Designed miniproteins, single chains, continued (3). Designs and how they scored, part 84

Each design is a single chain, and the fold is of that chain. pLDDT is the mean over its residues in the fold that is shown.

## One batch from the design tools (miniprotein)

Design m11090
Fold by ESMFold2-Fast:
Structure m11090 (fold): chain A 57 residues (1-57)
Amino acid sequence: SAAVEAALQGTIDGLLSGDDEAAEAAGRRLTGLIARGEASPEEAAQMGKQVRAARAQ
């Protein structure tokens, strides 16, 4: 969904820019959307890989 994409992008952008507050807020929103069934388990796994890649940079 658009909300899931926005939360994922906000998490990645916050991590890459060093905005820890924005990254944490977007990450919590993303986790809440996944918990509510807005993303499949496969999509959640893929998004988790993208977030870990952003943290590794």
Scores: mean pLDDT 82

Design m11091
Fold by ESMFold2-Fast:
Structure m11091 (fold): chain A 65 residues (1-65)
Amino acid sequence: AVVRVELPADEAVAEALARELGATVRRLPSGRWEASLVLENASEAEVAAAEAELRAAGAERVAAA
């Protein structure tokens, strides 16, 4: 599964997610950041937990695929 989130225009939040969760982060044209977290063979509960953790860290527009 892949969880994608949009972050505010705050590089420190993007860097923290990359370090702590192994997320891939990139800057969007809007100045905001996008983080992608790959969860290999994750259960629905593990995906939901990751989404909740990302929202708690200030992530917006959380989507799982």
Scores: mean pLDDT 72

Design m11093
Fold by ESMFold2-Fast:
Structure m11093 (fold): chain A 57 residues (1-57)
Amino acid sequence: SAMEEAERAAEAAAVGAAARGLPPEQAKDTSRQAGLEAGASEEVVERAAEGAARGAS
């Protein structure tokens, strides 16, 4: 549950950044940071960041 919450937070942060016109690489970085701060593992954060970056493209 905590990892799922962190993944959702990371994805939401990346989507928000992309919606503001940030490039995919910035959206990915923002998503990764948010997920790590929420306590997600690097594996979960990487998956969320990749998905958000694809959506931003």
Scores: mean pLDDT 68

Design m11094
Fold by ESMFold2-Fast:
Structure m11094 (fold): chain A 73 residues (1-73)
Amino acid sequence: KEEITKLAQEAAELEEKGADPKEIAEKYRELAKEARKAGDEKLAESYELLAELYELFAEKKDDEAIELVRKSA
């Protein structure tokens, strides 16, 4: 729990700084891994979607990123 909270805070700080989307994606990948270790599959799926979103954004595939968000809503 504590580790997930800390990683989420670090991801938010990277977003506020306007960091490289690849770095933000890596933080969400780590969050997904920790959530899966905790047995929270739904939380892990949410973080995996966020990681994929930022990876698509880094590759300038904005339309695909928008579709991913729409499907998850």
Scores: mean pLDDT 75

Design m11095
Fold by ESMFold2-Fast:
Structure m11095 (fold): chain A 89 residues (1-89)
Amino acid sequence: SAAAALKEALERAIELLREAKRAAEEGDAEKAEELLREAYRLLEEAAAPFADDLDALEAVLADPELQELLKRFEEELRKAMEAIAKAKA
């Protein structure tokens, strides 16, 4: 289902963000940025079926499992972006 695909994409994106943070911590800001772009690409692909149906997207995002994954994604994204900024300084 589209909801299951979105959950899978969020889980994969979270792992990519963790890899991006690690790459940035090792001084490889370019690799970290590439991994961050890949995470966004996966989410765009998984969200594409909902682009023309905002009500269906809102219903799917009201799923407690998806809300938990989204919060984890936001937290890992923040950490990855902080690490990338520090690596580029």
Scores: mean pLDDT 83

Design m11096
Fold by ESMFold2-Fast:
Structure m11096 (fold): chain A 65 residues (1-65)
Amino acid sequence: MLSDEELIRALTLVPGVGRALAEAILRHFGSAEAVAAASPAQLTEVPGIGARTARAIRGLLAALA
């Protein structure tokens, strides 16, 4: 449901997530759908994402779904 462009824009709303990190998240999982399905633990696999940031991303994605 989320396009890659919509996901990148949404991710940049999370404190500590800039455009480069949002694009890295999308690249790591391969698609916006895969990112939306990712757990906080899977999000921490992306370099630069800690547990707090992963939780914030998960909360944002849940609100958009």
Scores: mean pLDDT 80

Design m11097
Fold by ESMFold2-Fast:
Structure m11097 (fold): chain A 97 residues (1-97)
Amino acid sequence: MKTVSGTLEFKVTASAPTDLKIEVSGEADEPVRITVEIPETGEKKTATINPGESVVFKDIPAGSTVKITATVRNPKGPITVKVTDLASGESKELVLE
């Protein structure tokens, strides 16, 4: 039995509120749990995403720091979590192994 987790930090550089798209790829028998925290607003959201799916978190304030934690149990290989700022097109990736 193997549980893997990781955290990435994303800085919103857009001058207006933006939407963040989170995409998960890879293979696992269980869903990936995504936790999103925005310290500036105190907001905390959790989503459960299967590999091949995506979720959009809307109205992220300009200049905010976003902390994204991903956790998965029993992955069949590497799980990639990609975060994209839909206003700027900037992205960051986290790989879980």
Scores: mean pLDDT 80

Design m11098
Fold by ESMFold2-Fast:
Structure m11098 (fold): chain A 75 residues (1-75)
Amino acid sequence: SGREKAIEHLEKGKEAAEKGDVDGAIRHMAEALGASPREYHGEMLRAISRAVEALDAGDYEGAVKVLEELKEYIE
């Protein structure tokens, strides 16, 4: 399902963020949004914005936290 694919991409994005792989994290966040059912798009866009700000600041732990919270929301 789209929800399951979105969760998979959020998990991969979180792993990329933990490693400081900013490009990988952003790619997986975009793929999660694309796979996600429409009802989650608003929350995903807000969370992705916060995660990107954290990644840009070098706050990889902050980005991981945002992605984990988003995953829990969708689960």
Scores: mean pLDDT 87

Design m11099
Fold by ESMFold2-Fast:
Structure m11099 (fold): chain A 97 residues (1-97)
Amino acid sequence: KEYYEKGLKLYVEGKLEEAIEYFKKALAEDPKNAEAWFYLIRTLLENDKPEEAFELAKEMLKIFPDNEELKEKIIELFKVHNYEELAEEFEKLVKEL
């Protein structure tokens, strides 16, 4: 969890690009870290990278096919950041699983 905790620290400091790097490192070590997926996607949206966030959200679905709470949180992230079309596309993918 060392990389994940470093990512969180960087995120709260507003160092979004560095936070993204550390969340990616955390997922390389532990792809089952649901919190790291959530914060990576959140940080990408806050850093104006919605397309990369969407591709990673699709990868997350392959790792967590049965985690309904995580899926709903990711849909809400896209909506809160005004990416309504991407939220709708992700919701359709969730229903197809």
Scores: mean pLDDT 86

Design m11100
Fold by ESMFold2-Fast:
Structure m11100 (fold): chain A 92 residues (1-92)
Amino acid sequence: SSAVDRAARLLIERARSRGVEATVEREGDRVTVTLKGANVGQKLGLIGGGTQAWLLGARARVRTEGDTVTLVLEGADDRAAAAGLLTAAGGI
């Protein structure tokens, strides 16, 4: 989806501008976001993205390891995925 691709690019660019390494992987209705070098506020921003996607019908899982945080969205349609990624971009 163009909307999800645009949202993913915005998240990656915003993370990079703040010294955070971000990756976004998509496979069907599954989206995996990983932030490396993230502070606590940026981790909470990604969690907020997961919450937004969950409110729009997706399932969201978060794992944290030191300064790395991974968000997995499952069952996310393009609207839920894009909204989650845009919310995360605004929160980091």
Scores: mean pLDDT 89

Design m11101
Fold by ESMFold2-Fast:
Structure m11101 (fold): chain A 94 residues (1-94)
Amino acid sequence: SMEEIKKLLEELKKKVQQAIKYLQQGNVDEALKKIDEALKIVMELLSLTEDRETINRLIAVALQLIGAQFNIELGNVDEAIKTLQGALELVESL
């Protein structure tokens, strides 16, 4: 339903914002947890939509979230924050 999609988009936005905040605080473990939770929401949103443009944007969000995880694992925290900020902008365009 449109209400379910709207709620999931709001939760996705919150998880990405929380991940950014945790990284800024040096709490890498909590940031990774929030990124994992955000990815689960993206997968649920993908199961609820058949719109090609929305699917392509959600896939782009997933790739940004995965890229942020990779940068965190490499110790590139500043790059991870920038990548998550890009993911947040994509979510806000949905």
Scores: mean pLDDT 90

Design m11102
Fold by ESMFold2-Fast:
Structure m11102 (fold): chain A 95 residues (1-95)
Amino acid sequence: MEEARRLAEEALREIEKRVAEVQKRAADAGARYPKYAGVFESMIEAARSVLESARLDLERASEGSLQEVRETAEQARKRVDALEAAVDAVIAAAE
């Protein structure tokens, strides 16, 4: 129980930090490339949704097992990885 909760809190802190970095990069890129501002704005919204889902899912998983927390954290990391890749791809296209 305590280990599952600690792992979930660590994973959530990691996801919160990574989502904040994605949102900052997307906001900075939107300012630099006004033609793509709407795309970066939608990415900021997607990042917010990923964080909201991760928070709820990890909180629920922390009531279960270490395996549930690990699986939930990996799913959340994959979503953040996809957002990071999408932001990078649009920045590359805008250059």
Scores: mean pLDDT 87

Design m11103
Fold by ESMFold2-Fast:
Structure m11103 (fold): chain A 81 residues (1-81)
Amino acid sequence: MDYEAEIKKYEEELAKDPNDAKAWYNLGLAYEGLGKLEEALKAYEKAVELASKDDPIFEEARKKVLEIGVKLGLEYIKSVI
């Protein structure tokens, strides 16, 4: 798949609705597909921030933040509230 086209699509969606947690999660998946783990982490952190705790996207994005944070060897996990 063309992950760069997917990124552009979700960036355009987020320009219209920056509070769309699912769009942030999908943007994270596209960055992860390109191996851009730092950008993927930031997108997943936004999905966690914006999603309701009762939304499945919250737990799924949180798991991705932990997974990518471990892969990068960064302390970013501690910055996610």
Scores: mean pLDDT 78

Design m11104
Fold by ESMFold2-Fast:
Structure m11104 (fold): chain A 110 residues (1-110)
Amino acid sequence: SVADELLAEMDRLYKEALEKIEKAKSPEEVANIAIDALTRMYALFQRHLDQLTPEQADALKAKFDEFAEDILKYVEKHASPELVERIKRVIDRLKAAFDAAYAAHRARQQ
């Protein structure tokens, strides 16, 4: 299904981000890797949201939230407080955008 393909692609982006962060040579590189991965995951969700059932959208939203939390915890070990705060703001904006897109989709399905 489209949901299975999206989940697999999000999982791939997550795993690639963790590998890149481990090999990163600066805190700024860590921040850029984290932001890029999360932004790409959100873009995948947004592009295909209309092709998802409510249950599939719920599962992908939960997985995005999980990946974002895990990436942030990993970054907190490798980046300065200022970079962590910047990443938190990006995550908060992406989560808000995800929630808004998801709420709009759910409203259209009713």
Scores: mean pLDDT 81

Design m11105
Fold by ESMFold2-Fast:
Structure m11105 (fold): chain A 58 residues (1-58)
Amino acid sequence: MSQRELAEFLGISVSSVSKALREAATNPATRDALLRELRELGASEEQLAQVEERIAAL
């Protein structure tokens, strides 16, 4: 899942996505909250795994 696709999915800017991913990389509670929100918005397990990989790479 690209930053642009994630921004469209969440309804926020690409720069806000970058900030959210960075915060999720340093705070497990923020990571869990982000993944839960994406799941509620209809993200697939594959898309969630791609987001988790991106967070882990930060």
Scores: mean pLDDT 80

Design m11106
Fold by ESMFold2-Fast:
Structure m11106 (fold): chain A 119 residues (1-119)
Amino acid sequence: MIEVTESGGGTVPEGGSLTLTDKLSGNVENVVGVAWFRQAPGKGGRFVAGISASGKHVGYAKEVEGRFTISRDNAKKTAYLHMSNLKKEDTATYYSIAFAIEDGIPVFVAGEGTQVTVT
């Protein structure tokens, strides 16, 4: 079974930077990609950034493009979301989701979420 453990959230001033970390454990060989999603108070969940297991394919939501960078260290089984030039609109709970293929069936495993507050 795959486990996702998030860290790095907190309170930062507008214009600041923060790095979120996702540590993967368990059957990580089945993981095909990792994505970050966020849910702001009173809003639905939204895609933020994603990276393939190889690191060759990355994607960003338009509102974070140029400000956020997703990266992966496969040897450490860790994915990172580096957030720069933070805005009050970036205040949300951030979830890392690992996407895997189990017996030909796509599955996803989400962490508990990490709160980011921009003051």
Scores: mean pLDDT 83

Design m11107
Fold by ESMFold2-Fast:
Structure m11107 (fold): chain A 62 residues (1-62)
Amino acid sequence: MKGKAIATEPIKAESPEQLDLLPGSVVEVLEEHPENPDWYKVKDLGTGKEGWVPKSALKPLK
């Protein structure tokens, strides 16, 4: 998935490479994890921060 998505559940970063997101945060999907298909690298459009988040926590925007 490339393009914009919305967080559907709260995400708490467990490492410096992960991103905290609140439900309703709009993100841009930058990259899919090369070894784990359940993770995306995203940019939070509200804060400008980038990090890894679970794919299951995101809904693609049309």
Scores: mean pLDDT 78

Design m11108
Fold by ESMFold2-Fast:
Structure m11108 (fold): chain A 96 residues (1-96)
Amino acid sequence: MEKVLVVISISRENEEGKKKAEEIVNKLVEEGKEVILIFVSKEAIESELIENLRKNILEAAKESDEVVVINETTEEDKEAAEKAKEIVEEVVEEVK
């Protein structure tokens, strides 16, 4: 069974983004894959918790066969989403 890490950065008000994330997760589960979910909030990126977030993503990525990033944020949260994507890309490169 393949293990997939899904990193989700979605603003609270983005209903389309929430639906898209749910559809992606449901599709992976339907395909018989084991899914690890990490939710990235704006608060986590703007705080000292960013180091803990990076560590959690790194540990999950090491145990996963595939990494999927979902960035469906509003304009206000765009900077936080870009930082989350940068962290994931850097972590995935370190693992592979």
Scores: mean pLDDT 71

Design m11109
Fold by ESMFold2-Fast:
Structure m11109 (fold): chain A 94 residues (1-94)
Amino acid sequence: SIEEKNEKLAEIGKEIYEKDPELAKEMAKLLAEAGKKLAEAIEAGDLEKAKKIVEELLERLRELAATAEPEVRELVEEFIELLKELLEEELKSL
């Protein structure tokens, strides 16, 4: 299930890059920045900070989605929902 969700996330990410490469690059930058902060919060055992980092990331991704053409926006929204599920599952397993 987690592996299938990660594979689907990668497929959607590829479609976004093919349709709007500049938007995909901005998304990748946000994911990289949030990923570093999230790793530090998890290593410190600060689960509340980890949750805030996830919420901020999802909000910033939704803001980017709003700037996209409708077809790309739908893909970004699907990406966000799947990412949310994966991150919530990961945090619960800690």
Scores: mean pLDDT 85

Design m11110
Fold by ESMFold2-Fast:
Structure m11110 (fold): chain A 76 residues (1-76)
Amino acid sequence: SSVELSDEEARESIEAAEELIEEAEKALEEGDVRKAAAHLTAAEILVSVALQSRNEELRERARELLKRIRELAEKL
């Protein structure tokens, strides 16, 4: 079976994804669509990891970030 994801690993993935989303928003403000797309892609991978968490609160945070990523991606 797959390696069990710890709450700490899920939290670290969420925090890293939040930073990448912020960088993507800044890149969009600067008109750097390629940089924004790269950061959103990286953030989505990290969010996908966090969504595998058994912790409901961490999964809910990850789902909120995924919604933000999708909303920003529509602006690309």
Scores: mean pLDDT 86

Design m11111
Fold by ESMFold2-Fast:
Structure m11111 (fold): chain A 97 residues (1-97)
Amino acid sequence: SHMEKRREAVALTVALGILVTAAAISKDPEERERYAEGIRALGDRLAEVLKEMGASDETIERVRKATDELAEAVRKGDIEKANEAFLEVSRLVDEAM
């Protein structure tokens, strides 16, 4: 149902925020790489859920790009860029719902 997909999109966005927070306090590059991989997996599922909800191809491409930028920023330990990319993902999810 649309409500179930909406709940999944919100849950995935919350999970992304948790990984960003975990990465911000991590000093281990191997941990950050694992968080980046988790972000990519969550982002791929988020894009699929939004597509199933009828989001435009343009919105899906923007979500994929923002999630890739988020994963890369997390891997590099660039917390400011990670927060910016996460806010963009959150904004795009809100627009799609």
Scores: mean pLDDT 89

Design m11112
Fold by ESMFold2-Fast:
Structure m11112 (fold): chain A 74 residues (1-74)
Amino acid sequence: SEEERARVIRLILEAMLASKSKELQSIYFELLELAERKNISLEEVKELLALAEKDPKEAARRLRKLEEELKKEE
């Protein structure tokens, strides 16, 4: 839904603004770009944000997989 999409974008932006880590900001920016191009559920975004804070390397790996899936849909 449009409401869920707006909430997803807002959560990512809030995480970016709250973070002082350039590494995390980069991950959040990639997530934001992906969320704008592909429908990602609110629950998936919450999971990815929590994962990024705990394990940035694994979060980056998951984002890469989602980006590859998006490219296959092209």
Scores: mean pLDDT 79

Design m11113
Fold by ESMFold2-Fast:
Structure m11113 (fold): chain A 58 residues (1-58)
Amino acid sequence: SKMAEEAEKAAKETAEKIKGKSTEEQSKLFKEEGGKLKDASYDDIAKFAEIVNDAVLE
């Protein structure tokens, strides 16, 4: 879906922004970007969180 594509793109952009930052800054950025997806489905939000977490752990 278009929303899923936008959520995935936003998650990848968020991961790039937080990749080199402190844990506190990563948490703040994750919450801010997640808030931009307020109209997204549960699946889109879950995918967003999964992509960001995977990128941070790598």
Scores: mean pLDDT 62

Design m11114
Fold by ESMFold2-Fast:
Structure m11114 (fold): chain A 80 residues (1-80)
Amino acid sequence: SEKRRKLLLFLASLGVNEIALLMGAKPMPEDKLVELAREAGLTEEQIEKLREMVSADRETQLALGRELIAEVEKRLEELK
């Protein structure tokens, strides 16, 4: 399933971003995260939330990132 593949790639990118933030490493570039989100079929509202996330402080990025992960996981569950 192409939709499932794109959602999994975006979910993986959010996970990598969270690990990078937790370890104090370089996070994923905004442009790459937005590209993956669009390919995954996220709404414009979700993409705006993603842009707000990457521009926020570390603690806010972790919180918003986890919200986005939960939304993607729910969408993946609905595709099963």
Scores: mean pLDDT 83

Design m11115
Fold by ESMFold2-Fast:
Structure m11115 (fold): chain A 70 residues (1-70)
Amino acid sequence: MESIARAVGAAIRGIGEAWQAVLDGDPEAGVAALREGAREAEELGHPELAELLRRRAEELERTGEMPRFP
């Protein structure tokens, strides 16, 4: 469960940083935060979580607004 906890922590951090960036009017920084979280999740062996974060980063990049997470 160690890798799952670390991956979830990385995702939560990335999502929080993305929300803050969007609120500050910098969705590009939000996209970077989500991609960083995805990279860490993938390195920790959770490619499904990484894929979720990457898809949300693409949505944010396309729309400029924070996507809804499940």
Scores: mean pLDDT 77

Design m11116
Fold by ESMFold2-Fast:
Order: sequence, then structure tokens, then C-alpha cells
Structure m11116 (fold): chain A 61 residues (1-61)
Amino acid sequence: SAADDQAILDSVRQAMDWAVRSTDEALRERVLAALRELAAGSDPDLAAQINALIDETEARL
């Protein structure tokens, strides 16, 4: 549902906020990889939104 998708996106944003603040590059890379895996297992529309958030975050690293 849209509400479930929004909860997932909010969780992804929280994880990425942590990743951006992390000084451990290896842990950050593992977190981003896990979020990519989550996107790959999601509906296409949700996957596109998750990947867009990851791409925006990586552009700031």
C-alpha cells in the first residue's frame, strides 16, 4: 500500500542520513548495498524511489 511504501521510504531516508554521517566508509558501502538490495526486491515504482534517494545521497559523498 502507499502507506507501507511511505514507511519504507522514511526508513531508507533515516538509514541514508546515518550513512552520510558515518566516518566508516566500509560500513557506509555495506549499508548502501543493503538498500540497493531492498530496492531490487521491491515493486518497480518503490524501487525507483529508493534508488533515486540512494543516487542523491551518493552524489553528496
Scores: mean pLDDT 80

Design m11118
Fold by ESMFold2-Fast:
Structure m11118 (fold): chain A 60 residues (1-60)
Amino acid sequence: SEERKKKKEEILDEFEEEQIKLVEELYEKGIFAEKHDEVNKKYSPIWKKKVEEARKELEK
């Protein structure tokens, strides 16, 4: 249903906000550029897990 699609979007939006907060903290420490790849590697598996969880939640 369309409502299930909306729930997926909400989960993804919330995760984006968490990423923004983390980026701000790294900028404050002055190491964001150097740590960018490390952050992406850490976030990639988390992101994939979130997407998979959303997918399972939206399925019957």
Scores: mean pLDDT 63

Design m11119
Fold by ESMFold2-Fast:
Structure m11119 (fold): chain A 58 residues (1-58)
Amino acid sequence: MSEEEQAKKAIEAAKKALEEGDGGGAVTAASLALRDLNLSEEQRKEAEEIIKKGLELT
């Protein structure tokens, strides 16, 4: 799997965790994507938004 595909899957997993009310899972997935993967500017903004919302759920 390419780094680009890994980035997409990580953001997708974080979004799904948020939709399911798993704030901790969302923060973990989005934080790992930001730290370990080269995200586009839009993916980076999306990950940061997910982290903020995930923290508010906990």
Scores: mean pLDDT 78

Design m11120
Fold by ESMFold2-Fast:
Structure m11120 (fold): chain A 89 residues (1-89)
Amino acid sequence: SSGKEFAEKMLEPLRKAEEALELLKEKEKLSKEEAEELRKKAEEALKFVEEQEKLIEENNAQPSESVLELLKKIRELAEEVLELLEEKL
């Protein structure tokens, strides 16, 4: 089903964002390379959310609340990663 395939596409960005946040919480100090890699992953997650939102708008699609909630969670996690990176650098 189209809804299941869409949800599965979001699981990888969600997992990567959650892993990045966990790593940031465990490390008091990041190397420049570690910070750069985490920033890139967070920016890629935000770009993915923006691309999905554009596709929803352009296709007049009505995604389920579950899909919208997942997109919101990915955005919030990625934004939190970027905020924590600014605090630790």
Scores: mean pLDDT 74

Design m11121
Fold by ESMFold2-Fast:
Structure m11121 (fold): chain A 100 residues (1-100)
Amino acid sequence: SSHSHGPLTYIIVVDAVDGPMPQTRNRIVQLKSLGITKVIVFINKMDLPGADPERVRQQVEDLCQEEGLEVVAIIEGCALVKEHQELLLDEAEKLYLALE
């Protein structure tokens, strides 16, 4: 399948301090309505005071499961934010193809 008509893995970005916002839930609902079943979660700003990755991880996983999305991977860090979400998406697409 050289061209997927279905949605590939989507990347959800959350802050390690603030966690998922109400807009994150709305985005997850939209992704589900588009037929997206798998997501990658990027937990940003891990080096900030007040970062709670364990709590944020649980909150995002619970939210995704409640809406019927599977969390394929969780990436924790801050360096990837400096690149761009587009570059991270390109890497995720290459990883998806490599897993086939």
Scores: mean pLDDT 66

Design m11122
Fold by ESMFold2-Fast:
Structure m11122 (fold): chain A 81 residues (1-81)
Amino acid sequence: ELEEEIERLDAEATARYKAGDPAGFDALVEVGVAYITLAVLKVTDERLKKSGTLTPEDIKESERLIENARAQVERARALLA
């Protein structure tokens, strides 16, 4: 699950940062951006559920936010490699 991956990378990046590895800090920045994207996705999902209307456009916006969060996760992984 995406949230679980972000949490795992947060723990790994934090451990690297505490060990004095600057790559850990760079990865924490990407993790932070991923958390923000995930928060926006959750707010968007709750708004759509309350409206009772799901259009193809709404679904595409949610899919795009998920793809953005995945890209941020991949950048964090690359920084920790």
Scores: mean pLDDT 79

Design m11123
Fold by ESMFold2-Fast:
Structure m11123 (fold): chain A 116 residues (1-116)
Amino acid sequence: MSEELKEKALEAIKRLEEAIKKAEGHEEAVREDLGVLADAGRHALEAGTEEAADRLRALAEGIAAGLRALGEKTGDPALDVAGDAIRTIGESLAGLLKLKDYESAEEIIRRLEELA
């Protein structure tokens, strides 16, 4: 389970990176949302609580919904892909934190910080 969550997060990050490249004119909006997610992930890692992990997942779902709404308004399918990837990252990262796989969680957060 833990290794599968890490792999899902890493694949979602790869999809997100490609979606950012394709989201012409909206790349900075996606990166700003990613920075917010990375900061929340760092906070959840430091807090070490299930409540912080649940808040992280809820934040990722909110970001994903916002990017989907922007995609619908602009007609840019890359924004839907970015939103789905962010949701998968948030779910996987929250799962890793709840399983206390802090090493894998730290690696995922670092990759998000590098991409933001």
Scores: mean pLDDT 85

Design m11124
Fold by ESMFold2-Fast:
Structure m11124 (fold): chain A 57 residues (1-57)
Amino acid sequence: MAEEYIEKAKKYLEEGDYDKAIEYASKAIFAAIEAGDVKLLQEAAKVYHEAKKKKEE
């Protein structure tokens, strides 16, 4: 479920595990598309971009 994947992605992002954060954010994006939920898709995409930015720092 997209919400669960978003929560996992945020947790890994906070812990500094950017690879796991990217992995779960990607899963959240696909789950949000499957559900047709634009708000969840936007939230998942935001977490994905934050994790990717942190990995490049």
Scores: mean pLDDT 82

Design m11125
Fold by ESMFold2-Fast:
Structure m11125 (fold): chain A 70 residues (1-70)
Amino acid sequence: MEEKLREAHEHAGLAQRALAEGKLEEAIEHLEKMIKLLEPLEKELSEEQREALKEAKELLERLKKELEAK
């Protein structure tokens, strides 16, 4: 579990960096990887981690719409 949480945290950081650099596609890829790692563990996550997962899903949907709109 801890290893997957660490990997998810690393992807979250990379997504934030990609967003700061205007790299929407890269940010989307890292958010998708973070969500994929955390979603199976949702029941084992802390309240703060569940909120982060929810925020990541909401951000992913927004970024996908921005990418599709060009």
Scores: mean pLDDT 80

